Designed miniproteins, single chains. Designs and how they scored, part 63

Each design is a single chain, and the fold is of that chain. pLDDT is the mean over its residues in the fold that is shown.

## One batch from the design tools (miniprotein)

Design m2173
Fold by ESMFold2-Fast:
Structure m2173 (fold): chain A 76 residues (1-76)
Amino acid sequence: MDHFMEAMKIAVEAAELGINSEDPKHQEELERLRADAQEAAKDPSTAKTGEIGIQAVENAESAAEALAKRRAELEA
């Protein structure tokens, strides 16, 4: 049960940082969250949390790229 709460927290933090990715510090935090999630995925007891974290970071990066592309189109 607690593992689901931890996975949810990682997913929310990754999404928040992805949306605010214009800040270099937020990009560094996304990379740290990815590293933590990858490390958790290596341990069988935390593998599910790590996999969810990796997916959340990837989703946040994709969202940030889509927002950056749309912003560039609007500024053109």
Scores: mean pLDDT 68

Design m2174
Fold by ESMFold2-Fast:
Parts: sequence; C-alpha cells; structure tokens
Structure m2174 (fold): chain A 77 residues (1-77)
Amino acid sequence: SPLFQQGMESPPTAEDAELGRLLTRTEGSVKDFILAAKRQGFPVASIARFLGRQARDGDPGPELLAAVKYLEGLAAA
C-alpha cells in the first residue's frame, strides 16, 4: 500500500503535458484520446494515471470515470 502517497497528488510531468496537448487535440473525446495515446506509444498505466488526474482536477463526466476504471483494469491484467 502507498503509505505516503494516499491522498497526495504527484506534480505534472513532461508526459502529462504531452497527454494534455493530445486531449485538447481530440476535443475532449476520451475514446479518441485513448486511441491516439496508444498509437503514440504511451503505456496504459500512463494513460490511466493522466486521466485519473484529470478526473480529480475538475468535474469529470461519467465517460471519463468509466474510462479510468477500465484502463486501471487493463493495467492490472
């Protein structure tokens, strides 16, 4: 268990900045963003972490929350 990371948020990385730019380019379409990120070689765990952070930073829609849970499941498999 992450004893010191529970309830704490990591600072933005260069990877997070690139994923943010990609999300903007997909006009906020979570599905198109995930497909584009995979095509650019981003690992599922990185995509899940980034989207999880986006969900914490704002008012996430049900599509975003469902996508985060789905990607976390894929990363665990």
Scores: mean pLDDT 69

Design m2175
Fold by ESMFold2-Fast:
Structure m2175 (fold): chain A 130 residues (1-130)
Amino acid sequence: MPKIEIREGEVSDVPTVVDLLLEEYERKGVKPGVSRETMIKTLTSMVENKEIHVLLALVGDEIVGAAVARQEGDTLVVIDLAVREEYRGKGVGRKLREALRELARELGLRSIRIVSYDEQGNRTVEVEDL
């Protein structure tokens, strides 16, 4: 298994994060409803305004996964989590989830919530108390 490192993302990482999210959406048959350029502008603004946290999973210098989360009251809400196709089943998603739990604890939050959508577009929510 390659060594997976986690770091917080910056504005310069946003285009790569958007590309990972678009690959995940395409794999799930989800249409983002907006252009790539609009997604980049929106996420960049949210990172600059500290409205979201972006965590990156790296193998060497390669970004192989990303998670986007926001704080809502005492909860860290994970909006999106994407892993490159070539790195699925290799523990990248697990490392991102572990890092999100640690971030929530460092922020003094009480829970983490992961929001997902199924093939029918139904909202699925996983909640973990810290």
Scores: mean pLDDT 81

Design m2176
Fold by ESMFold2-Fast:
Structure m2176 (fold): chain A 91 residues (1-91)
Amino acid sequence: GSMREEKLRKELEEKVQEAQQKLEEVQQQLEDGKLMSFPVSQEILGKLQESVELLSKSLTAPKEEQKKLYDKGMKLEEEALELFRRVGLGV
């Protein structure tokens, strides 16, 4: 593969790992904060789970779809973390 393709693949692999770690960390903090019963907590976790799935799919997707899947996954992560920050400020 080209240098660009190898770099993109490594960046996607790293982003999948980061997204999985953030999902685990956010879930743990919501559990520790006794926030799991709140609808917003389910929305946060749902967005992070979808982010992980999309980023993971981007690793095996055709080149034309990789960027779209990556951007959508990263957007969902950003939205989830913003919601999490708003919930965290109230605790």
Scores: mean pLDDT 80

Design m2177
Fold by ESMFold2-Fast:
Structure m2177 (fold): chain A 61 residues (1-61)
Amino acid sequence: ASKEEIEEILRSLSAALRVPVSALRDALKGKPSPELVKRFKELDGSEDASAAIKKAIANRP
C-alpha cells in the first residue's frame, strides 16, 4: 500500500478508536502504548493492536 493509503487507514482507525494517529503510527513501528492496546481490545476485541492495524492496512483486495 502507498504511504497515503496507509495514512488514510490510520486516520479512519484513529476516528473509530478515538486515539491520535501518532499512537497508531507508533504501534505500527512496534511501540504500542498500553493504553492503545487496552482501548483497541475494548472497541474491537483484537488481541494484538499492532497486528490488527497491519491487518487493516492489508485488508484491501
Scores: mean pLDDT 66

Design m2178
Fold by ESMFold2-Fast:
Structure m2178 (fold): chain A 81 residues (1-81)
Amino acid sequence: MLTEEQLRELAEQLAKDFIEAAREVGLSDETIEKLEQALRKLLEENPLATGVDIADVALKEVGLSEETVTRIMRLVAEKAA
């Protein structure tokens, strides 16, 4: 099983990969800044955040469409492979 420290590191890495993928799909700098702020708050509140938690924040707090979030998550998965 992964340790709590390893899960925290994975959550931080996933958030970084999500931001990189968001830039690649062509989101504006303003949207990227809002996304970075929202994900930072998520990790402060929940250091063990999953990809589902990150996607939920992107949908609800940043206001990204489900299509955009799905495209970002696909790029994140491709980068991790």
Scores: mean pLDDT 81

Design m2179
Fold by ESMFold2-Fast:
Structure m2179 (fold): chain A 97 residues (1-97)
Amino acid sequence: MEYYEKGLEYEKKGELEKAKEAYIEAIKENPFFDEAWRNLAKVFRELKDFKLAELAERALSGSAEERAKALRELLESFGLHEAAEEAEKLIKETFGV
């Protein structure tokens, strides 16, 4: 929750990279937080990371498995391979996917 609020403040200030990091942390805490995925997609488009924006948008319209895959790909794109594997596992175990 606090991460999502920080993301909103960073967006308001035009600090898009910090907003991105805050929204990713919010999604790691709750991968079904649709507002965080929506705002992350918006930030990626403003940063011209269209592929990652499309991944975030797919998570919004997708199943638990699609959200897990999207979060994994996002974390892998930042070189966070261990966190990506852990996040996918936690989502799949939580939702029986």
Scores: mean pLDDT 77

Design m2180
Fold by ESMFold2-Fast:
Formats: C-alpha cells, sequence, structure tokens
Structure m2180 (fold): chain A 63 residues (1-63)
C-alpha cells in the first residue's frame, strides 16, 4: 500500500540520518525530498513529506 511504502522509505531514511552529521543529514533530506517528488505519486508523497517535516524538526531541535 502507499502507506506501507511511505513508512518503509521514511524508516530507511531515518536509519541513514542517524549515522550522519547534521549538515550531511540536511543534505540527504533535501536530496530525498527531490527524489520522492519525482518518483512517488501525490498521495504517497504527501505522507512522506509530512514525515520529512517531522525529521527536519527533530534535527533542528537537536541544535
Amino acid sequence: SAEAAADAELAALRERLATLSLAEAAQEIVARQAEFAARLDPATYDRVAAGLDALLRELLAAE
């Protein structure tokens, strides 16, 4: 399902971000946001975009 696909993508991204510096994590999120926008349908992308926003807020709170 679109929900399961979005959750899997976000889980994989979160694991990657945990091993990166803040600057690297920010670049990864930007790159993945562009890739998701190009690859995913609008409904799946909307769900993923909400997850990316949550990840960015988490990173900014750590600063």
Scores: mean pLDDT 77

Design m2181
Fold by ESMFold2-Fast:
Structure m2181 (fold): chain A 61 residues (1-61)
Amino acid sequence: MEYLTPEEAAEVLKELGLPGADAFLEQNIPLPTRLAPVDESAAGTATVKRLNELLKKKLEE
């Protein structure tokens, strides 16, 4: 499955200590288990890669 439900997304974000978990649940926004292809900007690439690795690690637990 390529996407998490809004509840699953909110739970993962809350576990990681990231803000916006409540917004995902309230707005019914699905979170993809795989982030979009990274651009070559340093900040964007590092952040997306880090989040993708954290999400993958949590899903594999």
Scores: mean pLDDT 54

Design m2182
Fold by ESMFold2-Fast:
Structure m2182 (fold): chain A 71 residues (1-71)
Amino acid sequence: GGVEAAKEAGKLLKEYIEKGEVSEEAAELMDKAGVALATGNVATARKYIDKLKELGYEELAEKMEELLKKV
């Protein structure tokens, strides 16, 4: 469900921060997407994931889109 999707989003965020692979803006978008996933708000989560793609984080956004299937 959404809680499990949010947990995986949190793990991805932590991993990318530890590797130095995300900006503060990208980290904020991931956190907002995770909150939307936890509440089952697929439309809001998709909005933030699309913004990640616009910032050039296409691979990360693809992983986040996979989590939408679990909501």
Scores: mean pLDDT 80

Design m2183
Fold by ESMFold2-Fast:
Structure m2183 (fold): chain A 79 residues (1-79)
Amino acid sequence: SAREEAIRAGEEAIRLAREGRYEEAAKQADKVRELWPEDAVLGAAARGLAEAARARDETSLPRAIEALQKVIDELRAEL
């Protein structure tokens, strides 16, 4: 489903961001919003990670990762 593909793209974005692969992380975070644009909460969290990753903002990245992970965990609990 588009929902499960979006969740997987978000999980990949988090993994890539943790590895310091910021441009790839931003691309996967953008893909979340393309795959499932109807979820405004997931979309906002993914946007935050994409922005922090593109800025290479090492101060904001841990918070953006945590925010996206929290949304993904809540969505997976509903699957």
Scores: mean pLDDT 86

Design m2184
Fold by ESMFold2-Fast:
Structure m2184 (fold): chain A 100 residues (1-100)
Amino acid sequence: MKAIVEYKLKYENGELTGKEIKEEGELSEELKKQLEKELKLAEELASKISKAIKAPVTIEGLLVDGVGVGEIIESPLLPEENREAYEAALEGFEKIKKEA
């Protein structure tokens, strides 16, 4: 059974306004270390972007054991083309969850 980790970080003016982490299944030590590294990078990125654009920023990430990692950035300035990529990524991970 594949372990899945989903995180969601919200930042405004360089400060953390919301943080959610959901874990499903039993995480390997490698996946836990990857989560810690990804979370740190996502926090630094969200902080910098939210301060630069002076608008709320949401970063969402999905880690699936043996599949890969995706970071998705949403903001009021996100182009429509990036939203299609975001939805495609979510559909891909939902399909993996159903087949697991």
Scores: mean pLDDT 65

Design m2185
Fold by ESMFold2-Fast:
Structure m2185 (fold): chain A 93 residues (1-93)
Amino acid sequence: MEVKVELTVQRLPSGDVVITSTVTASGLEQVLIEFYVRRDGRRRLLARKWVKMDASGNATYTFTTPLAPGAVVEDVAYSPSGEKLGSASRQVA
């Protein structure tokens, strides 16, 4: 199955970062979306959510958090069976 994972990361004037994942997959009713941050070789979980697919086969998850410039956000999508569907990463500006 081909899965598309799209990640956007935007800094707000407050200094907080808005992280948005859009997962496109066919034949799934929901996906697990996990956000991680990597810095200095260390990885930690920021947020995790089961998201129901819409009628177009997309699931969108938006999470807002303070993150320092230079951190890398990872977006990982999993199927209901626990299979990794795809991932994307973006450096925080």
Scores: mean pLDDT 85

Design m2186
Fold by ESMFold2-Fast:
Structure m2186 (fold): chain A 65 residues (1-65)
Amino acid sequence: VKVKVYVNGELVKEGELDEEEAKKIFEEALEEGKKYDKEPPKVEKKGNKTTITFSDGIVLELEKL
């Protein structure tokens, strides 16, 4: 699974994870978003790509190969 992190629209991190690690990161990101902003982050799934958008403008993108 490919992982990309965007901050203010700029790609700051990119890497590859297995499906179990990607699921763990996804769940941790959702919980962290709830704690920080008291609002759930926006989650969008389109085909093999899952995008998580946080209220502060951070975007996490997960893509299955």
Scores: mean pLDDT 69

Design m2187
Fold by ESMFold2-Fast:
Structure m2187 (fold): chain A 115 residues (1-115)
Amino acid sequence: GLTKHQLELINEALNKLNEEAKKILREMVQEAERVLEDMTVETIHEAKKKLPALKQKAAEDKRLTEEQKALLINFGNSLIDTFDIAKSMKDKEEAEFFIRTSLLSIIRELKNKLE
């Protein structure tokens, strides 16, 4: 889907990110990893609280280029959208499957490339 495509764009654009942008991306990836490890209402709620703050941090960081800000904000939005779509699902198992199929591969790849 569109959201998965937007998540994959950041992986292809990693070479465009400076160390400050990568630091914010690591924090976003960490929040997504927490949700993947423990798919509770509480972990999803915490991620949805922290991701807007990380988007704001990217938007306000004068060390980042406009392209780097756009990439991080778009990635954060795509994570939030994934959680909002999952939250709208009536079936908890279907919601968990949606989160895993949307995020698991990309988050693991990003984590490996950023560490």
Scores: mean pLDDT 87

Design m2188
Fold by ESMFold2-Fast:
Structure m2188 (fold): chain A 69 residues (1-69)
Amino acid sequence: GEEAIEKLQELNGKLADVFGELEKRDPEAYERLKELGNKYSEKVTKDNSIDTALKAVEELLEEAERILG
């Protein structure tokens, strides 16, 4: 069960780094992704599921990398 938590921590670290780059390169995209992150945070809190949290972080990373790449 620990593997999913460790993966979530790793992905959150990557997301923080990518958000830092977005804030400097594209502040408008950064604000849009923060709003999307807030919506995912509400869903994660309601579902109380590590799988929902993992999916949310993965989708945020894909969107952020799409904007940066």
Scores: mean pLDDT 78

Design m2189
Fold by ESMFold2-Fast:
Structure m2189 (fold): chain A 68 residues (1-68)
Amino acid sequence: SIEDQLAQVYELALTDPAKAAALIDEIGLAHAEQIAAILSTVGRARALEVIGLVKDEALRAALLAHLG
């Protein structure tokens, strides 16, 4: 489920930013706001690190917009 994927994004953002970014790319743009909300909880520096590793340019831009 999307809820399970978002929980996994949270865990991976704290432990393996590259795997977090890969999972974010799989979840995709339709859930950008929910993904950004989860990333906002891991701290700004880690959130930006994860977002910088996201390959989809539109998704990366949407995540950055939602963070500020």
Scores: mean pLDDT 89

Design m2190
Fold by ESMFold2-Fast:
Structure m2190 (fold): chain A 88 residues (1-88)
Amino acid sequence: GELEELKEKALKAIDEGDSEAAKEYVDKIFELGLKAIREGNLELAEKYIEAIREIARHAKEKGMDEVALEAGIKEGLLRIELAVEKLK
């Protein structure tokens, strides 16, 4: 679905050296992850977190350190939000 398409677009942007496009796709996945957490769809939220983690790893592997850092921060923020939601 939408997540798989956004993830593939982010990975392609990384492969093409397009940092701005990669960050934009990561941001869209991050916003969808936050929405999933807020709506109580924790299983879907985990899928968005894993997608950002894969993107961060791929960016790091390709030497796109700025994209990797931003994706890593967004992964961390989603994991914190998910942990907080699970405590309610």
Scores: mean pLDDT 89

Design m2191
Fold by ESMFold2-Fast:
Parts: structure tokens; C-alpha cells; sequence
Structure m2191 (fold): chain A 85 residues (1-85)
């Protein structure tokens, strides 16, 4: 279900936000915005994590998404980010 999927994504991103020191409220807003405008959601998150060393890999993933990179390149960057957590 969409509700369950949204909750699972929110839980994963919340744990990532806690690890990186990013406010969960900002990340929740990004998730909500992403449902209607994923590009703007990605821009908001990129701005929120700018200059945060721990978030460099996450920022890379989001920039690839905003650039319209192939899904496989985005997944590779996501895996690199998750493995560094």
C-alpha cells in the first residue's frame, strides 16, 4: 500500500537524517513535497545538507537525480551512501 511504502521510506530517511544530524522535520517535508514535486523536494534537501560533511554522499545522490542521470547511476550512488552509514 502507498501508506505503508511512504512510512517505510520515511523511517529509512529519518534514521539517515539522525545519523547525519539533519532535522527529521525538514526530511519529512521533503518526503511530502516529493509526492507532488520530487524535483523540488530534491532541491530542498540538497540545500538543507549543503556543507554537511556526513551528508556529502547523500547530496551526490540527489544531484544525480536532479541532473536526470540514469536510474542505475543513482542506485549505485545510493548504495555507496548506505554502505558508508
Amino acid sequence: SMERRRREVEERLREVAESLGIPAEVLREVIRLGRTNSEEAARLLVEAIEGVPKAEELRRVLLLYLEGAPEEEIRKAEKAFEEKL
Scores: mean pLDDT 72

Design m2192
Fold by ESMFold2-Fast:
Structure m2192 (fold): chain A 75 residues (1-75)
Amino acid sequence: SAVERAVERLVEAYRELYLLGYRYLASGEQAEVGRAFLNAADGAGEIATSLDPRGRELVERARAEADAEGAALAA
């Protein structure tokens, strides 16, 4: 359905924006850009969660994946 496709796109956007936020914060040079990406990720996650009950689980999974990638970049 159109809703399922929208949720999938929002979850993918959440993961990408969250990981970008981590990368910019880790660099220390553009912390304001990193915070903007994290705020945008939160917005995408909230919309996904409101559209589909599965959206919360998908967002939490995407965050766990982004956290694992962020930890690898910090090591």
Scores: mean pLDDT 80

Design m2193
Fold by ESMFold2-Fast:
Structure m2193 (fold): chain A 73 residues (1-73)
Amino acid sequence: MIENLSDEEVDRLAEGARWAIEQAEEALKKGDKNRFSAYLAAAYIYATMLRLAGREEEADEILKRVQEVAEKA
């Protein structure tokens, strides 16, 4: 289970999710639909892993950001 990850590993998932959202926003600004979709999907996956690891509040924040970015497309 993802919940067996160390706190350091889980923190890296949170960092990865936030980075992926930032990359998705940049791809959207450049009109790169493939990179946009890939980074948005990555952020969603990382947020799901955070939820499974018990970081529900951080996961909800990231999922809300994913939704906001998706609505801009």
Scores: mean pLDDT 80

Design m2194
Fold by ESMFold2-Fast:
Structure m2194 (fold): chain A 106 residues (1-106)
Amino acid sequence: ALQLSPELAHFLDVLRASLDTALDLSPDGRLTLEQLETVFRRLFPGASPELLERLVQLAKDADTDGDGTLDRAEVDAFLEALARAALEDPELREAILRAYERFLSL
């Protein structure tokens, strides 16, 4: 597997920290797909609709019981899948890096 660039690693760390905070604030320790998307949109307001669609699809794939919510283990699986997808897909990687560059300018 290819190594994560420092920028991709920092992007994932920022996203993980924000999702961990959202999970801690959740009464049942779960996030809906809408809540996950909202966290991402607040962190990365420059994210394209296509990037948001890819993130929601990866989150749906990590929701193994199909209940429309992710617990902490499923959020960890989502982040692992996102890291793998970014390493394998140059178009996704470029979309993520563009969103991350805008985040650094906030």
Scores: mean pLDDT 81

Design m2195
Fold by ESMFold2-Fast:
Structure m2195 (fold): chain A 75 residues (1-75)
Amino acid sequence: MKVAVVISGLTEAQAQKVAAEGEKLGGTASIAKGESVTVIITGLTEAQARKLAALGEALGGTARIGELRDLLSSM
């Protein structure tokens, strides 16, 4: 089953790095800019999502993994 990762609290450069890694894994990445930068990556396996979440958290962000609809509802 394909899952999504939402990573918040990154700089734009860090967000672009995470997005690029997600796309290399076969995911689709989107970056939302506002008062904070949020990266949304869809089309991942759970293992790939956990890898990207760990990368995002290592960069100082906060990561959430799950179904995209549920992640968006909790934002």
Scores: mean pLDDT 78

Design m2196
Fold by ESMFold2-Fast:
Structure m2196 (fold): chain A 92 residues (1-92)
Amino acid sequence: MKELEELIKKAEEYKKKYEETKDKKYALKAAETAEKIAELVAATTPDPAERARALAGKRYNEIVKEMIEKGLAATGDEEVEKLLKKAREELE
């Protein structure tokens, strides 16, 4: 889908901007875009395994977004990165 391709590009752009600026607004936008990608994949895929993986990805990005919104350090903070790594390992 063109929409999925556009969302992927936006997520990559926000991630790159965060790496360059360290501004948490780009980390938040990247997480929001990744959540939308996961939701769209879950809604459109006929494969139950792919759907489950997409829903896990959505949950992961919901956690990242909530952490950023609560004033916790954005992606790139060592403590946040450790928590994200642990959550990712738990979803696999």
Scores: mean pLDDT 67

Design m2197
Fold by ESMFold2-Fast:
Structure m2197 (fold): chain A 65 residues (1-65)
Amino acid sequence: AAEAAAEHQRLADIFKEQLSKTGEAGQKAVKLLDDALARGESPFTALKKAYDSPEGQAAVAALQA
């Protein structure tokens, strides 16, 4: 349980670092993730919301280009 939460937090940190390199779309996706965490959502739920957002999808596409 604690180990899974730590792994999800580590993935969130990696996601934020990678997305921050994609410019405005990445910054917006990071803000969605941070806002979800600030609301007390789990790192997994916050990651899923950011990833599934239009900003998150645009940032992921930019990383793969």
Scores: mean pLDDT 76

Design m2198
Fold by ESMFold2-Fast:
Structure m2198 (fold): chain A 88 residues (1-88)
Amino acid sequence: SEFIEKAKEVADEFGRRLAEEAGVPKETADSVASMVKHILETAGVTDVDEAAEIIRGAADQLAETFPEYREKVRRAADEAIERLKALA
């Protein structure tokens, strides 16, 4: 449960980077962060690799839907995954 709480903090930071650095509209960025947090809780994720896959999947889906944000969205995901690895 402690890992999930920290992973949810990383998901919120991912959403912040999507809005502030990638230029994704705040409403969309907030929705993505909420979706990631929901998946982390419902999957009962306990390790960094599974959490990283969830963030990467969300980023890939967003990049496919909005190709104009693709490079910066992937960068935000890479930063979030690095933060997850620091929790190990």
Scores: mean pLDDT 85

Design m2199
Fold by ESMFold2-Fast:
Structure m2199 (fold): chain A 85 residues (1-85)
Amino acid sequence: AQKALDAAKAVALEVLDNLIRQSTDPALKEQLEALKARIDAVTTVEGLEQVRDELLRLAEQSTDPTVKAGLLAAARVLEAAIAKA
C-alpha cells in the first residue's frame, strides 16, 4: 500500500507543478505551492483524503477551466490511491 501511495503523491505533485508553471495568478500559485508541500508531507491515507478534499474545494472555487481540470486530475490520482489502500 505505501508504494502505491508514494507513486500517487509523485504524480499529483507533478500535476500541481505543471499547473503552477502555467498559472498567471500569484495568489493561486501560492495556494498550489502550499498544497504541494502538504502532499509531500503526507504519510497516511487520512492525510491523502484531507488533501484530496482541499484540491476539490479549490477546483470548485476556480473559474479557469484549465486550472479546474488540473486540480480535478490531481484529486482523481489521490482518490485512486485511497481506493487501493
Scores: mean pLDDT 80

Design m2200
Fold by ESMFold2-Fast:
Structure m2200 (fold): chain A 75 residues (1-75)
Amino acid sequence: ALPPELEARARELAREEFEIIKKSKDIEEAIKRAEEGIARLRAQVAAAGPSPLGAAVDVYAEELRKLLEKYKAEQ
């Protein structure tokens, strides 16, 4: 199971990234950069082998995805 501190930090980082995206002059480019960052992190974790970091990246990606979907629905 993912440690609670790691899960909480992943969610916190996702919220911080979401706030940065919302303040960006080019929201679409900011989203693209965030998605590219997640893809790079997933590739690095896969290359390193099984670890709790993979689960943490998944929590981060899912939290950010949910925040972005809610934001788009409210526009």
Scores: mean pLDDT 81

Design m2201
Fold by ESMFold2-Fast:
Structure m2201 (fold): chain A 82 residues (1-82)
Amino acid sequence: SDEEQVERFRERFIETFGEDEETLEKIALGKLSLREIAERLGVSVATVRRVLRIAGKKFFQKLAFEILVELGVKKLKEVVMG
């Protein structure tokens, strides 16, 4: 289903970018092109555009922001509670 395709893309995105804070910041701010996202994910730009059509135009920006918040909380815990 379209929902399953979006979920597989979410997983692949997290696997690819989940520890790359600099790239996540660029994606969240809309500074990384769809071509560059597609290239890093190993998919076509058409596939990326299809995911955005299903999940919404800000899907990758929102996902990158969510991951950055999680990374920030983890870093803060390591600094404050470590």
Scores: mean pLDDT 84

Design m2202
Fold by ESMFold2-Fast:
Structure m2202 (fold): chain A 92 residues (1-92)
Amino acid sequence: MNLEISLKTLENMVKNAKKIADALDKSGGIGVAMTRLLSSVLVTGLKNSPEEDRKKLTPLAIKYLTSLRDNLKDEEARKSIDDAIKEIEKLG
């Protein structure tokens, strides 16, 4: 039940990645800070998930972060997402 909600949330985030990126870019420095915070929360959430849940969530989380990065114009925000993807990849 909880895993289903998390999967649906990540799928919706992937679908809305361009809209989210556009909003972050329009927010300037606050958008950069928010990108770092949201990426950190996602990494922490995956790190604290059971291994079987993490294996199902990780592909969608990476897909979301990659889609977000590809649509972001700010270099610092893009770098913070790249760093988060590398941390998630280290989790297995």
Scores: mean pLDDT 83

Design m2203
Fold by ESMFold2-Fast:
Structure m2203 (fold): chain A 79 residues (1-79)
Amino acid sequence: LKRELAEAVREVARALGGDERLLEAAEAIERAESVEELARAAQRAAAAIAEAYPSATPEQVAAALPHLERADRLLAEIR
């Protein structure tokens, strides 16, 4: 779960031009030792996506969407 979520966030970062906040969030997800840390890292990723989105090209958005959908499904499993 953690690795798949971190990988999905890294792919979103790549699609959006290598956003550093998203890469940092992916690293935080991978290093998370608790559900609380994982949820916090996921929240940082969501915030970074929201901030990067208005500046993204349609092609970058299209490339990011499958990874965003995967991340959303994985996040729904965090209890």
Scores: mean pLDDT 76

Design m2204
Fold by ESMFold2-Fast:
Structure m2204 (fold): chain A 89 residues (1-89)
Amino acid sequence: TNQVKVLEDQVITVGADEEALRRGWRVEVTVTNTKDPSTGRQGKSEFQFTPVGPGVGVGSVQVTLTKYEPFKEEEALPSTVTTTALDVP
């Protein structure tokens, strides 16, 4: 399982079932940030999750978004969890 902090109050946890990992599947995460060119302010962050592996798969990979409280960067606590299953092709 790979865990990546991508927003100040969010963490992405990437998992795959045991069989998919055994067969060499992984998930690639692409993050695209949009900025307003007039203000320099970040507009939105877009996340794409792509299963990558040796062909036809068995099972799925799961992506969990955990929102942390922006209380303290060092002591972020999960406040919301969202899990999305990605089919392994």
Scores: mean pLDDT 50

Design m2205
Fold by ESMFold2-Fast:
Structure m2205 (fold): chain A 74 residues (1-74)
Amino acid sequence: MEKIIERVKELGREEGLSEETIERAAGLVEKLKENPVEALEMLAASLESQGNLEEAEKVRRVRERFEEELRREE
């Protein structure tokens, strides 16, 4: 789990997410550890509902990159 959380944080920093959004992403991934891609989609949807469209788009990019990495592993 720690490796997954750290990778999500790294991808978030690379995509330019705020530290607040990165911590929210990490917390959701930890809670939904069996569905980390779903956790990131939920965060993106939450950000869109709050009007933070730019951050939501960045979270979706993190989700796409992370999902692709998971597909490569299994």
Scores: mean pLDDT 80

Design m2206
Fold by ESMFold2-Fast:
Structure m2206 (fold): chain A 71 residues (1-71)
Amino acid sequence: AAADARGQAVADELKKLRDEHGSRELATLILIAMHAFGLPREEAVRLAEEVLKEHPDADWGTRVALLRQRV
């Protein structure tokens, strides 16, 4: 099914991003920026890193909202 195939692809991408960046939180924000907001990988990495650096104590919902504001 298309939804199942998409879910598996997203899970595989998350694993790769986590392995590359060493942070599950950063990897998840990059994935959201790429797949939910349609950003290219380079922009997704930059914005996700900025959000985590500027707001290290922010809750997950706030981080996603801040990411969305920058796109």
Scores: mean pLDDT 75

Design m2207
Fold by ESMFold2-Fast:
Structure m2207 (fold): chain A 70 residues (1-70)
Amino acid sequence: LTPEEKELLRKLGEGLITLAAAGMSDEVAIALALASVRDTPLLPLVEELARESGGDAVELGRKLIELSKE
């Protein structure tokens, strides 16, 4: 991952946690995250992590933040 991709993953993860805390549904929050990476090489990675998170936006957010530290 490039530094720019890591920063995007960190921001997406923090955004997902913030939206979930604000009462946004997991389905909508995850859909917005996928839309934000649609035209980037990160789309397949975020899709895979979303599947692994079982539709939990907070868990997806945490996985994205941890991956951004690699």
Scores: mean pLDDT 83

